# Ledger of designs, part 43: designed miniproteins, single chains

Each design is a single chain, and the fold is of that chain. pLDDT is the mean over its residues in the fold that is shown.

## One batch from the design tools (miniprotein)

Design m1467
Fold by ESMFold2-Fast:
Structure m1467 (fold): chain A 64 residues (1-64)
Amino acid sequence: DMEKLKKLFETLYEMNKSLLEDPESEENKLELAEDAVVIYYALRREKISDEEVRKLAEELLKKI
């Protein structure tokens, strides 16, 4: 569910703004989006490939 992924990413992004030296860099946002996808699938106990993680992370960033 892309809406739940977006909310998870937004929550992690706001928390990371207090911890990272450059939280707004595109590289840091993409890595965070990948982390959000991995966490989301882990919580569902579903497997996802590295290729699918990158694809979903890129789609997630398009919805910001």
Scores: mean pLDDT 78

Design m1468
Fold by ESMFold2-Fast:
Structure m1468 (fold): chain A 66 residues (1-66)
Amino acid sequence: MTTITITITTTKSLAAITADLNAIKAMIEDIFQEQVSITVSKNGNSYTVTITGSSAAVNLLANAIL
């Protein structure tokens, strides 16, 4: 199990970011046939995203976000 934390700076709302991340999550879960966990915290215009899963799924998801 691998966990990474990414900071995203954007003008999008928390709802929009959560929707985007859930769409990417669903795609990655379908590709790898496994569950990944995503947690989002808002600080001003920055979002801290914590992703947990297999190293392959987490790395692909991180690259899709960055």
Scores: mean pLDDT 79

Design m1469
Fold by ESMFold2-Fast:
Structure m1469 (fold): chain A 75 residues (1-75)
Amino acid sequence: EEQVKLDAAYAALMVLRQRLPKEQAEPVIEKVHKLIDEGKYEEAIKYALDAARKFSPEVYEAAEQAVQNARADHA
């Protein structure tokens, strides 16, 4: 279960890294990494998705799909 949450958090992180401008992505990526390092995987996922949603609906949908796909890979 922790591995599923970790993979989901990294999946969302990858979408943010690819789709957000570097200067806007860096502080979000840093915060998500800190939450992952603290074992707060659900908070990391929520933070990444909230950041994506604030940026654009399309980035949010991509990040949410990445999270769902990561979870499905462990089913």
Scores: mean pLDDT 79

Design m1470
Fold by ESMFold2-Fast:
Structure m1470 (fold): chain A 67 residues (1-67)
Amino acid sequence: MSEEEFEREVKVALGLIYIGLGNIDEKRGDYKGAAESYRKASQYFREAGEVDLANEADKKAEELEKK
């Protein structure tokens, strides 16, 4: 594993952690907090090159920001 590969894997892991935090906030009715977590997840997925996951996280954040 190269340093670059390790950094990418760490960013994917951070994205998944923020998806989990967003899910928790959403279940508690904190739609603003959930949207912020999904936006952070999108940023980490995008930095990792996971464009589809980033786009899904952005869509979820946009839906919650309208509530």
Scores: mean pLDDT 85

Design m1471
Fold by ESMFold2-Fast:
Structure m1471 (fold): chain A 88 residues (1-88)
Amino acid sequence: MAWDASAPLTEAMVEGLVEIASELLGRPVSADDFTDEEKRELRERIHAILEEQAAMLAQGMSEEEVAKRIEPRIEELKEYIEKILEKK
């Protein structure tokens, strides 16, 4: 299924994004820290990482191997979130 990046985020999706961002930064992050456009971009980045991780796990890769392969993607995501928080 083609993913509609322009679709509005549900409250449940926003809560999930905030939790993931808080875990990655090691500090609490609020939904108010992000614009709707930044929330959509964050969702797209997280979704891509989760799909890649799920696909590798489904292929029988170890959690350690998957973590190593995903690490650069997680670093890119963390840098993106940090840049958003710095500019406010």
Scores: mean pLDDT 75

Design m1472
Fold by ESMFold2-Fast:
Structure m1472 (fold): chain A 61 residues (1-61)
Amino acid sequence: MAQELVERLQRLAGEYHRLEQEREAATDPEEKERLDKQVRETREEIQRLVDELRRLEAEAA
């Protein structure tokens, strides 16, 4: 049951890392703003999945 969430979290962690690197390398202000928003959104999604995993672990105990 948690496998899909774990796989999703790993994929998002990889995306987060890639987006952070792209944002750091970005020189165009519009691209930087778009990447900053994507980094923030990805971080929020990661937090939601972490919270869901924590809930499932508590429920299984």
Scores: mean pLDDT 79

Design m1473
Fold by ESMFold2-Fast:
Structure m1473 (fold): chain A 61 residues (1-61)
Amino acid sequence: MMVERGEELHEKSMEAIEAGDTQTGLRYMMESVRAYREAGDFERADQAVRDFQELLNRKNG
């Protein structure tokens, strides 16, 4: 339940960045990280941040 929430928010963050909406993407990423941490899934929280940074770097590079 809480992990699924984090996954949904992570996917929304990635979609927003791909659409060029960095502010919306950042908000969803922060919410995803919070959801994963609340679920005790620190590995998925860290992965969500890494995936977001990787995509953002690709869009800006």
Scores: mean pLDDT 79

Design m1474
Fold by ESMFold2-Fast:
Structure m1474 (fold): chain A 79 residues (1-79)
Amino acid sequence: AVVAEVRALAERALAAMRAARSLEEALAALRAFLAELRPLAEAHLDSLSPEELAALAEIDEAFVAEARPILEELAARAA
């Protein structure tokens, strides 16, 4: 299921970002996540239900909420 796959990708990306020792490592993890997410989104574009779209929006909001402070902290350390 696409929602479960996106959730698993987001969880792996967040784990990698939390383990990152530099902004560059965290951004590399984010880029890897986006690279895997794109073909998955393209494959499912016309098959998503409103419930699946809502679940994906929740995953996106949760990902941004967790990823943003990680990136901000690493950027502050680099400054």
Scores: mean pLDDT 82

Design m1475
Fold by ESMFold2-Fast:
Structure m1475 (fold): chain A 102 residues (1-102)
Amino acid sequence: DALAAVREAVLETDLPGVTLAGRVGAKHAIALGLRGAIRLLRGEITVEEFRAGLAEAQAEGARLEREAAGLPEAEQRALEGRLGAEVARLAAELEALRAALE
C-alpha cells in the first residue's frame, strides 16, 4: 500500500531542519487536505471548493505552527501525535473510498 507507506514515512521520518512546531503545522494542513479530498471523491464539494479548501489548509497549518511554537515541548509532541493519528485515519479512509470507486 503506497499511501500507507507514505503516511508512515511522514509520521516517523525525522526530516532535517523541520521543527516540532513545523511538523504540527504540516500534519494539520495534510489532515485538512485529506478531508477535502474525501469530500471531493464523495461528490460533496466542487473542484473550486476543494482548491479554496487547500489554500485555507495551508493558512491554518501556518497559524497552528506559530501557535505551537509557543507551547512547551511536551504539548507540541502531544499535538503532533494527535494530528499524526488523524492523518493516518484520514489516509486510510481515502484509500478505502478510492478502492470502492474502482
Scores: mean pLDDT 78

Design m1476
Fold by ESMFold2-Fast:
Structure m1476 (fold): chain A 61 residues (1-61)
Amino acid sequence: SEAEELFAEGERLIAEIKALRPDLTDEQVENALAMFRELARTDPSFLRAFNRYLRRELAEL
């Protein structure tokens, strides 16, 4: 499904950001993933917006 694909992209982007940002705590990453999972169960448009945000964050690293 689109939601599953968007969720998978988001998890990958978060992992890439964490790899480049050792200052990010495991707690911060877990909180972000929990929020992302909650959004994934509602509306794919929220996942698209969140993934756009994550891509921008990754581009700044």
Scores: mean pLDDT 77

Design m1477
Fold by ESMFold2-Fast:
Structure m1477 (fold): chain A 57 residues (1-57)
Amino acid sequence: APVSHPDITEELVLKMARAIKELWPKMNPQEQENAEFALEKMAKFLGVSKEELIKRA
């Protein structure tokens, strides 16, 4: 299992959040809702708000 350290987990989550941010303008509303849900799950996993996750990404 690769998720043994918080710093490694944060880096992976930030990479995913950045990918979502880059694709966001190309998404339709349904895709954006799905991406928002994914961002919320990732932010919750790190213990931060979705806005903080996006800011850090």
Scores: mean pLDDT 75

Design m1478
Fold by ESMFold2-Fast:
Structure m1478 (fold): chain A 78 residues (1-78)
Amino acid sequence: DFNEKLKEKAYEFAKEILESDLEPKEKRERLMEFLSEMNKEMGVYHEPSEETREAFLNLPEEDILKALEEFLKEKEKE
């Protein structure tokens, strides 16, 4: 029950951040932090390398949203 609600809130939160008037760097930092917390809550271990973090911070906003949507879609199929 809680996991389903968390996934929906995660997607809404990410979309809200991307639609906000924040600077791109701040949006990426908030999204990355939120995704990390969500993964830990779902019992998924995630320890990104420095290169992975840098790559994420350089992603276009549309690619970030698409990646999140795809991730949530896969979890729903379980």
Scores: mean pLDDT 62

Design m1479
Fold by ESMFold2-Fast:
Order: C-alpha cells, then sequence, then structure tokens
Structure m1479 (fold): chain A 89 residues (1-89)
C-alpha cells in the first residue's frame, strides 16, 4: 500500500469513526475503528512497533464485535465510502 493509499484509507477511517460516534455506536465498534486509525497512522510514520501494537488491538477488537456491531460498521463504511467517492470525483 502506497503513502497515498494509506492517507486515503486514514481519511475514510476517520470519517467512519466520526459517523459511528454520531450514531451512538458501542464502545467495541469505536475501539475497533480507533485501532484501524492507529494502525494506518503508524504505517505512515514508519513506526513498526506502533504498527504491530495497533494491528494486535485491531484483531482483538474485531473479535469482540457482535453481529449488530458488524452490521452497523458495514452500513456506516458503505455510506461514508459512497460520500467520499462522490466528494473526490
Amino acid sequence: MSDEELRLQLRLAERVLAALEAAGASPAVLAYVQAVIDYLQARLAGDEAAEAAALARMHEARAALTDADKALLLEVQREVGTALEAELA
């Protein structure tokens, strides 16, 4: 993944986090998306230790998500992705 792709993924993840917070998402969903943001930021910074730590937190947080959490996350990701695509076009 290039730095440009990482920055685009980071922008998407930050918008997803904001939308989930506005929707009153569970702490588990918020923790998962925050771990994704931390992972992307660590990759952009070249911080291998922070990247590994964030990736571990991301996997643990994802495993803790309920089916309802996963459904909300997928819906918000779809909405934000569509909006970002329209903005960038």
Scores: mean pLDDT 84

Design m1480
Fold by ESMFold2-Fast:
Structure m1480 (fold): chain A 82 residues (1-82)
Amino acid sequence: PPLSAETQALIRELEALDPIMQELLAQLSDEDQQKVAEAALAAGQQYRQQHQGDSPLNQAQLALVLARTAIEEAKKLLEAKK
């Protein structure tokens, strides 16, 4: 079946966040990139514990949680270096 309008909206948001995430990660050291990955993984595990199921909507929400957490942690690490 086709993806719902809600799921497609989340995918579009994820697509808009991806270049921002990549640009921020490129500015970080390998050590700080690992910290971002660990923070995103922890947030993703927490989301999976609270939201059971394999719907496309849940998968899109999980991806969005990972991307938003990565961006937030990357910004925090970059600001700490100022």
Scores: mean pLDDT 82

Design m1481
Fold by ESMFold2-Fast:
Structure m1481 (fold): chain A 91 residues (1-91)
Amino acid sequence: MEELLEEARKAVEEKDYDKFTEIVQKLINELLPKELREKFGEALKYVDPETVLEILEAIARGEDMDEVLERFKDKLTPEQLAILKEILEKL
């Protein structure tokens, strides 16, 4: 998982969004239960890569749900925040 997070950071820095999308799918498979993977992937499809990376890093660190939601409230739509909350509650 650490290698995938490092690859994701490099892809964002290099503006290689195709590679970033591929790595995000792998990170979702490592970090999330099977039932949440498709829902999370679809919700993040239109979120900027830097924000997606920050969310995945927060999940990987096991950060507090309320802190994560507060940090991303201005970067995500209400719909995307609701999905993130559901995922964090089930982890």
Scores: mean pLDDT 78

Design m1482
Fold by ESMFold2-Fast:
Structure m1482 (fold): chain A 83 residues (1-83)
Amino acid sequence: MVRVESVEEGLEAARRAIEEMEREGRDHVTLELEVPSRELAERIAEGIKQLAAERGYAVQTRIEGNRLTVSITRHEFAGVEPA
């Protein structure tokens, strides 16, 4: 579990988790963050979703009090662009 005090720290933790997942050839990583407020947790979750989307990764988030759990999956759902 990583304690973060800002959106930037949360995004840095997510970037490191993604890099480790990619380096180890894993399909997913779960990141648990301790945040000082629910509002900050929501902002970090949104930022991580945007970061993962740029990489083509799926993200699931769960907020329980001051704890944010993020699951990032490399498995991309094949979308059919023409239909």
Scores: mean pLDDT 77

Design m1483
Fold by ESMFold2-Fast:
Structure m1483 (fold): chain A 106 residues (1-106)
Amino acid sequence: MGTGLALRAMDLARQAVKYAQQGDFDRAQQLLDEARRLVDEAKQRGEEIYAEMGGAAVRRAEKEVMKIQSQQMTGDVQTSINDMLDTYDNNMDIMTNIGSDIVNLL
């Protein structure tokens, strides 16, 4: 009947998480959108229990995709901050050496 729609939505939701883990967030979002569409179709066919199961799987996958995306974004920001701090430390060493040379000339 429509058991296949809910099961397919759950499978697409799982695939979306896998694509998000690979950094393919565009594909992950496309799969989540398709999974939501299948859940809505199951609900329209009166398969409320299966639609609820599929919907729960999609909501869990959306939360996981958002978490993965947030963690990757935070990692990239932290890497940028660390690169800036390393540049600052190198510039401080240069400034300290220049300052020492100037003071020794005075």
Scores: mean pLDDT 71

Design m1484
Fold by ESMFold2-Fast:
Structure m1484 (fold): chain A 68 residues (1-68)
Amino acid sequence: SMDERRRYMQRLTRYLESQVDDPDFLAETQRRMADVYREGVAAGLSFDEIRDRMQAVVDEGVREYQES
């Protein structure tokens, strides 16, 4: 449902904000998440597939930030 999607997105955003204390890095990772969401919807992917791809973007962003 849309409510489940919204709650997932809110949790993912809060997790990212808890891990990244750089506004430029945070904004770039959020942009990549938005791009993955748009591309997934356009490609007709299920929400579970889009969710997994968004999670991968957040995990990669956190890793890149920790290596910076």
Scores: mean pLDDT 84

Design m1485
Fold by ESMFold2-Fast:
Parts: sequence; structure tokens; C-alpha cells
Structure m1485 (fold): chain A 63 residues (1-63)
Amino acid sequence: VPPLRPGELVRFVVDGVEGTGVVTEIAADGRITLAAQTAGEPPRVVTVAREELESLERVPAPP
């Protein structure tokens, strides 16, 4: 399975909150910076540490 890369769309869960975002950066220590997008909200940049991340999965590109 290829590693997660900047530019990929992902679904994530942090602190019990589910969201979707585009990976903008992956730090050397495994922290992931996401341009988070939720329905009805503007895009927001968040940085998530590995230990705060309950779930992270790639969202397949639309057909």
C-alpha cells in the first residue's frame, strides 16, 4: 500500500469529530496538515498529530 502523500483527499476522525480534507503536508515526525472541508463550511487548515488521529483513510478519486 503506497504511503499517504500531499494532494490526496482523506477522511479523518479527530477528537470524535469526522471530517474530510486534502493533505497539504506530511511532517517528518508523522504530523499531517489538512485543508479540512465540511459541508456548509469554508475550507480550514488543521494540523493533526499521529496520536490525535483516530482514523485516516484515502478517499478514492471520483470516477
Scores: mean pLDDT 69

Design m1486
Fold by ESMFold2-Fast:
Formats: sequence, C-alpha cells, structure tokens
Structure m1486 (fold): chain A 61 residues (1-61)
Amino acid sequence: AEEILERLRELLEEAERTGRVDYARLAEAIHQLSENYDSLSPEQAAEAARVLARIFEVHAA
C-alpha cells in the first residue's frame, strides 16, 4: 500500500518537474492500487485520489 503511494508521488513529482506523464508506469500503479484498495486506510485512499487528480491536471495543462 505505502509502496504504491510512493510510486504515485514519484510519478507526480516527475510529471510536475518535466510536464510529462509516464502513462505505462501510471497504469501499473493504478492497477496495483485497485488490487490493494481494501488494504488502504481512508487517509491513504484520499491521498492516492488527490495525487492521481494532480497527475491528470498536469497532463491537461
């Protein structure tokens, strides 16, 4: 669970720094998040949602 959040944060940091999103890595992270959704705390799930939303905002900009 925490490793998935770290991967999402890394993807966000890279996307914000470069203006580009690695969609292959993002898709893998989303898949792992869905597989482990029930093991996340409400706070971890909220954080994952916020990070994902921000990554998509970088793509849209």
Scores: mean pLDDT 77

Design m1487
Fold by ESMFold2-Fast:
Structure m1487 (fold): chain A 86 residues (1-86)
Amino acid sequence: SRQQFQQQLTQIANTLLTDPDKEKRGKAMEQLAELFGVSKEQMAEIAREVGVNVEVKDDKIVFLENRPLSSEEIGLILDKLKALAE
């Protein structure tokens, strides 16, 4: 439903914006990939296109840097994901 989608998206975005734990941000990025129906590899490629350093290792998305994402980075990722869904 629209409500469930929005709730999941908000939770994922909050984790990517605020969580200092790389593993939790990796899982949030994986959830974002699942929510938009893209592969982990495609999700990692989109993140790298906006300047976010991630890789796929052992079928998991791994953040290579110690910072949360900015609102601008999340916005750019979401715009790219929405374009692929159309």
Scores: mean pLDDT 85

Design m1488
Fold by ESMFold2-Fast:
Parts: sequence; C-alpha cells; structure tokens
Structure m1488 (fold): chain A 70 residues (1-70)
Amino acid sequence: DALRQALVDALRARDAAAASRYAAELTKDPVFLSIVHEAARLPEVPDALLEAIAALDVARAQELLRGLRP
C-alpha cells in the first residue's frame, strides 16, 4: 500500500506534518492519529513501531509506545 509506505517514510524522516496528513488519509480513528502524532515526536522511531503503524495495529503500537515512555 503506497499510502502506508508514505506514512512510514514520513515518520523515518521525522516529517510530522506529512505523517499526520497520510495518517488522516488512512483512517479517522482519533486513537491511531494520536499514536502517529506521538511517534513523530520521538527522536528515533523503532522499526517495530513503524511496522505496527503500517499494519494499523493500534493495540500493538500503544504497547510499544508505553515501553518507550519513562
């Protein structure tokens, strides 16, 4: 899926504006949009989190983000 790949590429590039735009095109789920916004603020996005976001796996992405918080 070109749109999912574009979202992953934007997150790797730390382009929060592009990531938010692509996420909004994929879904209207406010929880998923919140996950993408939080991931875009990380200094480095782990590959496992990028894979969960690309899969639209909200539960897995939330679990991974909790592990990254102090």
Scores: mean pLDDT 80

Design m1489
Fold by ESMFold2-Fast:
Structure m1489 (fold): chain A 77 residues (1-77)
Amino acid sequence: MKEFEEAGKALKEKLVGSKNPEGVEGYLSGVVESLKENPNKKAIEAAIKALEEALKEVEDEGKREAIEKGIKELKSI
């Protein structure tokens, strides 16, 4: 559980620290693909939580759209 919490924190920091929507999309595409190849319910739930927390700190509309798309894709796994 703590390992998934640390991974979620790192994911949130990466998304919040990204300089553009394309960077957010690229990073999330990799995360989604990884979780599709090795599905783990707790890892998926932690990733969704990290994305929801990132949305609270990100004001850029394009970045928010990329994060919301990532949440939708993760929920479909």
Scores: mean pLDDT 78

Design m1490
Fold by ESMFold2-Fast:
Structure m1490 (fold): chain A 62 residues (1-62)
Amino acid sequence: SDLDRQILQLTSELLRLVGDIVQTELLRRQGRISDAQAAAQIAALNARIAQVRAQLDSLLAS
């Protein structure tokens, strides 16, 4: 169904965003980016996660 397809797409995006957070933390631990740069990137990723979660909640409430 269209709903199932949307849930799959949003869930896949959440998995990618979580992977990006892990990658950002790894780069910080390796000294390849600063703590401030990592914090800014993670804040942006968490903002996108919140948007995707809100979209999923809206779909599941219907």
Scores: mean pLDDT 89

Design m1491
Fold by ESMFold2-Fast:
Structure m1491 (fold): chain A 102 residues (1-102)
Amino acid sequence: KPSVVELVEKGIKKTLEEIEKEEDPMKILVLAESTITTIRMLLFVTKDATPEEKIEVLELQIKFLEKVLAIMEEKNAPQSVIDTIRSELEVLREEKERIEKE
């Protein structure tokens, strides 16, 4: 049975391959946001996810958005797009810290 972590890793890898081919920062943002939404929905329907798996999925999401942010900065994306990704990163980092303290 594939774990939620394995499914998330495969999804992120596929999305990063698509992002590397995109020149439009808005298309990259849509791909990134769609990926994060899909991961959140996957976690919501996975009733048996352990705290360790939830932390690992959050770490994967953080690493994914850090890579997206670097690509956006390299492509001189609008500041509003960069700020959106930075805001999402902060939320994920806070969520990870809360779960680790539980």
Scores: mean pLDDT 84

Design m1492
Fold by ESMFold2-Fast:
Structure m1492 (fold): chain A 73 residues (1-73)
Amino acid sequence: DIEKSEKVLQHLADQGLISEEEAKKLYELAKKEGLSLPQTITRAANVALKNGHSPEDVSRAVASALGIDLEAE
């Protein structure tokens, strides 16, 4: 789902987990390689971790981008 991949990548860039440049490169890679949404998310998460973000921050940002409410209350 190209539109969902674009939305997730833009959300991660907006949250400062990846740069706008990194988001663009990941989007072009996803289009060129035919990456699924989970594959695109995995690559974006790896970039965010390399940028010094915690696994917890990355997980919350990805869940937010997918519309998943992590707050049970």
Scores: mean pLDDT 78

Design m1493
Fold by ESMFold2-Fast:
Structure m1493 (fold): chain A 95 residues (1-95)
Amino acid sequence: SLEEAAELAEKAAREATKLSEEELRQRLRDPSLSPEERLRVQAALLALQAARLAREGGSPELAATLAEQAAELAEKAGIPKAAELAKKAAELARG
């Protein structure tokens, strides 16, 4: 279900950060952010965006796409648990 997809996407984000979607957007504007920290922040932001879109229910394919992008960035950031959860969220969002 889309609700289960949203829950897994949120869990993926929480493996990387406790920050809100807005705080993550603000952090991405920091030019001093290391490449690894940037990947972590981007992965978390995409996962939270995927969760929100899944809960809204109007764009399951977009929610799945954002969750897949979050998984790819989480793998690059060295957070395998976040990547696993985000991949599962994408599968559930597609049905």
Scores: mean pLDDT 87

Design m1494
Fold by ESMFold2-Fast:
Structure m1494 (fold): chain A 81 residues (1-81)
Amino acid sequence: MIFDSPEFQSAVNEALAAMAATVSKLPKDAADKIIAEASKSKTPSGLKAVVLAAQLYPKLKDTKSFDEILELAKKEVEEKE
């Protein structure tokens, strides 16, 4: 269980700040999907993957769906660890 860890709290706060800045620039539908995925994330790695997916979405939206971008982001975060 990771909810009481300073690492988890720091990751949540950092991810929320990054998402707020990114989400404000996205269409409502994309913003809603990012918020929904963030609310489902219970790990620091999961939150980092959602933030990375949000940042990659504007660059990859023409070639990949949000779900594909999220899977790519999860894989990159997992392989880096």
Scores: mean pLDDT 68

Design m1495
Fold by ESMFold2-Fast:
Structure m1495 (fold): chain A 85 residues (1-85)
Amino acid sequence: MEEERRRVEELLVEIARWFLEHSTEFELGAAETLPTETMLRRLAREYGLTEEEIQAVLDYFREKTETVVEAIRLWGDILAQARAS
């Protein structure tokens, strides 16, 4: 369980690099399905993760990404309001 969480955190760093490298692919709309799944499956195989661990990574990434996006949006709104005035 703790080992799994550590791997997820390490994998998140790899995912961040992947997003930076494939930002152009999002602009092109090359992938109709969630590119996150394809990316994670590819990295998971290289990382030696099991199907169960892949599911844990997907859940963790989904929850974390959604929360981070909301937090950034809220922060952006607060900052924009202060700076716009």
Scores: mean pLDDT 56

Design m1496
Fold by ESMFold2-Fast:
Structure m1496 (fold): chain A 62 residues (1-62)
Amino acid sequence: SAEEARAEGLRAAERVFDEDPSDIKGAVTAGVQAALKAGASDEEAAQIGREARAWARARAAA
């Protein structure tokens, strides 16, 4: 489902961010790839990537 793909994408982004908080691009890429692997469409994966980027930037700024 789209919800499962989003959860997998955000989980993958969080994992990469926790390993290197400076690598926002890597976190976003991991999130998009995980969402696509979980069955997200290209459009859904792009949206999940934008959410992951916003999340990672907010946490890096805190």
Scores: mean pLDDT 83

Design m1497
Fold by ESMFold2-Fast:
Structure m1497 (fold): chain A 78 residues (1-78)
Amino acid sequence: GDAEAALDLAGVGEESTLAEALERLGRSPALSPEGAAAVGGALARAYPGAEGDTPVSRADLAAIVAEEIAAGRVTVTA
Protein backbone atom coordinates (compact mmCIF):
# COMPACT_ATOMS: atom_id res chain seq x y z
CA GLY A 1 0.00 0.00 0.00
CA ASP A 2 0.96 3.67 -0.11
CA ALA A 3 2.01 3.66 3.57
CA GLU A 4 4.46 0.77 3.00
CA ALA A 5 5.82 2.51 -0.12
CA ALA A 6 6.42 5.70 1.90
CA LEU A 7 8.30 3.72 4.58
CA ASP A 8 10.37 1.90 1.93
CA LEU A 9 11.36 5.18 0.22
CA ALA A 10 12.24 6.67 3.63
CA GLY A 11 14.52 3.68 4.37
CA VAL A 12 12.57 2.67 7.50
CA GLY A 13 13.48 -0.87 8.62
CA GLU A 14 11.52 -3.50 10.57
CA GLU A 15 12.32 -1.78 13.89
CA SER A 16 13.51 1.78 14.49
CA THR A 17 13.67 4.31 17.29
CA LEU A 18 11.04 7.05 17.26
CA ALA A 19 13.75 9.65 16.50
CA GLU A 20 15.12 7.57 13.58
CA ALA A 21 11.60 7.09 12.13
CA LEU A 22 10.85 10.83 12.39
CA GLU A 23 14.18 11.79 10.74
CA ARG A 24 13.79 9.26 7.90
CA LEU A 25 10.14 10.14 7.20
CA GLY A 26 10.95 13.88 7.39
CA ARG A 27 13.59 13.41 4.66
CA SER A 28 11.46 11.03 2.54
CA PRO A 29 11.02 11.97 -1.15
CA ALA A 30 7.62 10.17 -0.97
CA LEU A 31 6.18 12.88 1.32
CA SER A 32 5.71 16.62 0.87
CA PRO A 33 6.97 18.83 3.75
CA GLU A 34 3.29 19.24 4.77
CA GLY A 35 2.78 15.46 4.67
CA ALA A 36 5.94 14.86 6.72
CA ALA A 37 4.67 17.38 9.33
CA ALA A 38 1.29 15.58 9.46
CA VAL A 39 3.02 12.22 10.06
CA GLY A 40 5.18 13.82 12.78
CA GLY A 41 2.05 15.14 14.49
CA ALA A 42 0.40 11.71 14.27
CA LEU A 43 3.46 10.05 15.85
CA ALA A 44 3.45 12.65 18.66
CA ARG A 45 -0.22 11.81 19.34
CA ALA A 46 0.40 8.02 19.19
CA TYR A 47 3.45 8.19 21.50
CA PRO A 48 2.74 11.10 23.91
CA GLY A 49 5.77 11.94 26.07
CA ALA A 50 7.93 9.21 24.49
CA GLU A 51 11.70 9.72 24.27
CA GLY A 52 13.47 9.67 20.87
CA ASP A 53 15.06 6.29 21.64
CA THR A 54 11.63 4.64 22.14
CA PRO A 55 11.45 1.52 19.91
CA VAL A 56 8.72 1.58 17.24
CA SER A 57 7.85 -1.21 14.80
CA ARG A 58 7.45 -0.79 11.04
CA ALA A 59 3.93 -2.29 11.36
CA ASP A 60 2.88 0.40 13.88
CA LEU A 61 4.41 3.13 11.67
CA ALA A 62 2.62 1.76 8.58
CA ALA A 63 -0.71 1.76 10.48
CA ILE A 64 -0.22 5.38 11.61
CA VAL A 65 0.78 6.56 8.10
CA ALA A 66 -2.14 4.62 6.53
CA GLU A 67 -4.59 6.34 8.94
CA GLU A 68 -3.25 9.79 7.95
CA ILE A 69 -3.56 8.89 4.23
CA ALA A 70 -7.14 7.62 4.78
CA ALA A 71 -7.99 10.87 6.64
CA GLY A 72 -6.73 12.89 3.63
CA ARG A 73 -3.93 14.60 5.61
CA VAL A 74 -1.09 12.81 3.78
CA THR A 75 -0.45 12.14 0.07
CA VAL A 76 2.32 9.73 -0.99
CA THR A 77 4.27 10.13 -4.25
CA ALA A 78 6.36 7.13 -5.33
Scores: mean pLDDT 78

Design m1498
Fold by ESMFold2-Fast:
Structure m1498 (fold): chain A 70 residues (1-70)
Amino acid sequence: KEEEVLKMVKEAIKEILENGYSDAQVDELLEKLKKRLTEIYGEDEAEKVVNAVRAIIKQKLKPEDIKVEH
């Protein structure tokens, strides 16, 4: 379940970076992601995931930089 959420997060970040979304378009994408995650995992989990994605984007981290390679 957590693996599915992480995959969704990576896909959202990649989508934002590939399309060069404006701040407004990023907010729209994150609202859609939050709604979808709420339907699957519940509101608290959705809020945490969306906040994490927003923080990553604000720090200009790429999907490759999200995971630490062991």
Scores: mean pLDDT 69

Design m1499
Fold by ESMFold2-Fast:
Structure m1499 (fold): chain A 64 residues (1-64)
Amino acid sequence: MELSEEEKEKVKEYVLEKSKLPAPVFASEVGVNSEKNTVVVMLATPEGIKVVEIPIEEAKKILE
């Protein structure tokens, strides 16, 4: 599965809302882990790098 930049932004926003992060995010990366069939979101926060994985089927639902 390949995500467009717009789709990556939507997934990032969903993860940020779901995670209830108290601090601002300095950087973010969104990618697909084909071996695990998940979407991986990496967030750089004042507390360090947080990695959030969601199932690809969950990501597809938020993009519909």
Scores: mean pLDDT 73

Design m1500
Fold by ESMFold2-Fast:
Structure m1500 (fold): chain A 90 residues (1-90)
Amino acid sequence: NLEEKLIQSKDDAEIVRAAEELARQLLAEGYSEEEVLIKLLSLAFQSDWAPMQRLGAIMTGFASVASEAIPASKFNAFMKEARELAKSQL
């Protein structure tokens, strides 16, 4: 399960690959890049350990499949939505 790897793995390379694969899957299902990013970021906030380090690896994986760079002005809003989504999942 890719989501479990993104929450529980301690290997940055495994987190990057899992984020890339989950992003490809969600984009293929018709989700927007913004929706995919918010979902991936929420998985970092569901982790009990190293959520900020995990966030970096997830962003690296997402960037490999994203068509556009995320504007810094939008990133704070995405982080807020990701935190709220994580609370609803835990």
Scores: mean pLDDT 77

Design m1501
Fold by ESMFold2-Fast:
Structure m1501 (fold): chain A 68 residues (1-68)
Amino acid sequence: EEVEKSLKIGKAGGEYDEAKQRYNELKAEYDRLVAEGRDTPEVRQAYEDAKKRYENAKKELEKLIKES
């Protein structure tokens, strides 16, 4: 039971780290392009998708930690 929990948390943590990195990269790029007046619908969509993935990964990790 504890081993299974640790494996699930490990996988969720890996997804969280990957989603967070992608979100941070796209946020920085999107913010820069907006400041330059060069933002596009494609960049905005990529940013929104990365944000959603990050939020979902964070919620899943928090749920696993809280529910044990």
Scores: mean pLDDT 79

Design m1502
Fold by ESMFold2-Fast:
Structure m1502 (fold): chain A 85 residues (1-85)
Amino acid sequence: SLSQAQKDDILSLVDKNGDGVVSKAELEEFLKASFPGVYSTMSDEDLEALFKMADTDGDGVISADELAAFVKNIPALIEEVLKKS
């Protein structure tokens, strides 16, 4: 599992408003920065599907714990979203 420091670093990259959760827009910016080649092939529908996969409690935001789990599986999750779209 990611340490708290690693979670904080990832949140700092993604959570630009500092509220401790990640919105769809913040996730989009993270993907654009970290996976620009994959991001350029994604539609808004692909981004929304990926966000819904990460948002396991369905509250419309991604928690630090959900983000940590998502980051570990992000290449596989992106591939799965592109196959469904």
Scores: mean pLDDT 67

Design m1503
Fold by ESMFold2-Fast:
Structure m1503 (fold): chain A 75 residues (1-75)
Amino acid sequence: MEEIEEALEKAKDVDPQRLVLELSSIPALPEPTPEAQELVKRLREMYPGQISDEVYERLEHQDVKAIIEKLKSLP
C-alpha cells in the first residue's frame, strides 16, 4: 500500500495525457486484479474528468506492480 501512495504522489506532477501514454505501454492481464482496481480508484479521485473511463478500465487489467514501477520512473 505504501508503494501505491508513493506512485500516486509522483503521478500528481505528471500531465494526465502523458500519464495515460506511459501506462498504455504496460501489458494487459486477462482479468482485473483487486490491487489494480484500488490503484485506479485513487487515480479517478486525483484526475476527475481528465482521463476517460475506458482508460481506467484498461488500467485495472494491468499488473499493479508494473503500474507502480512505471509511475515511480516518471520524471
Scores: mean pLDDT 74

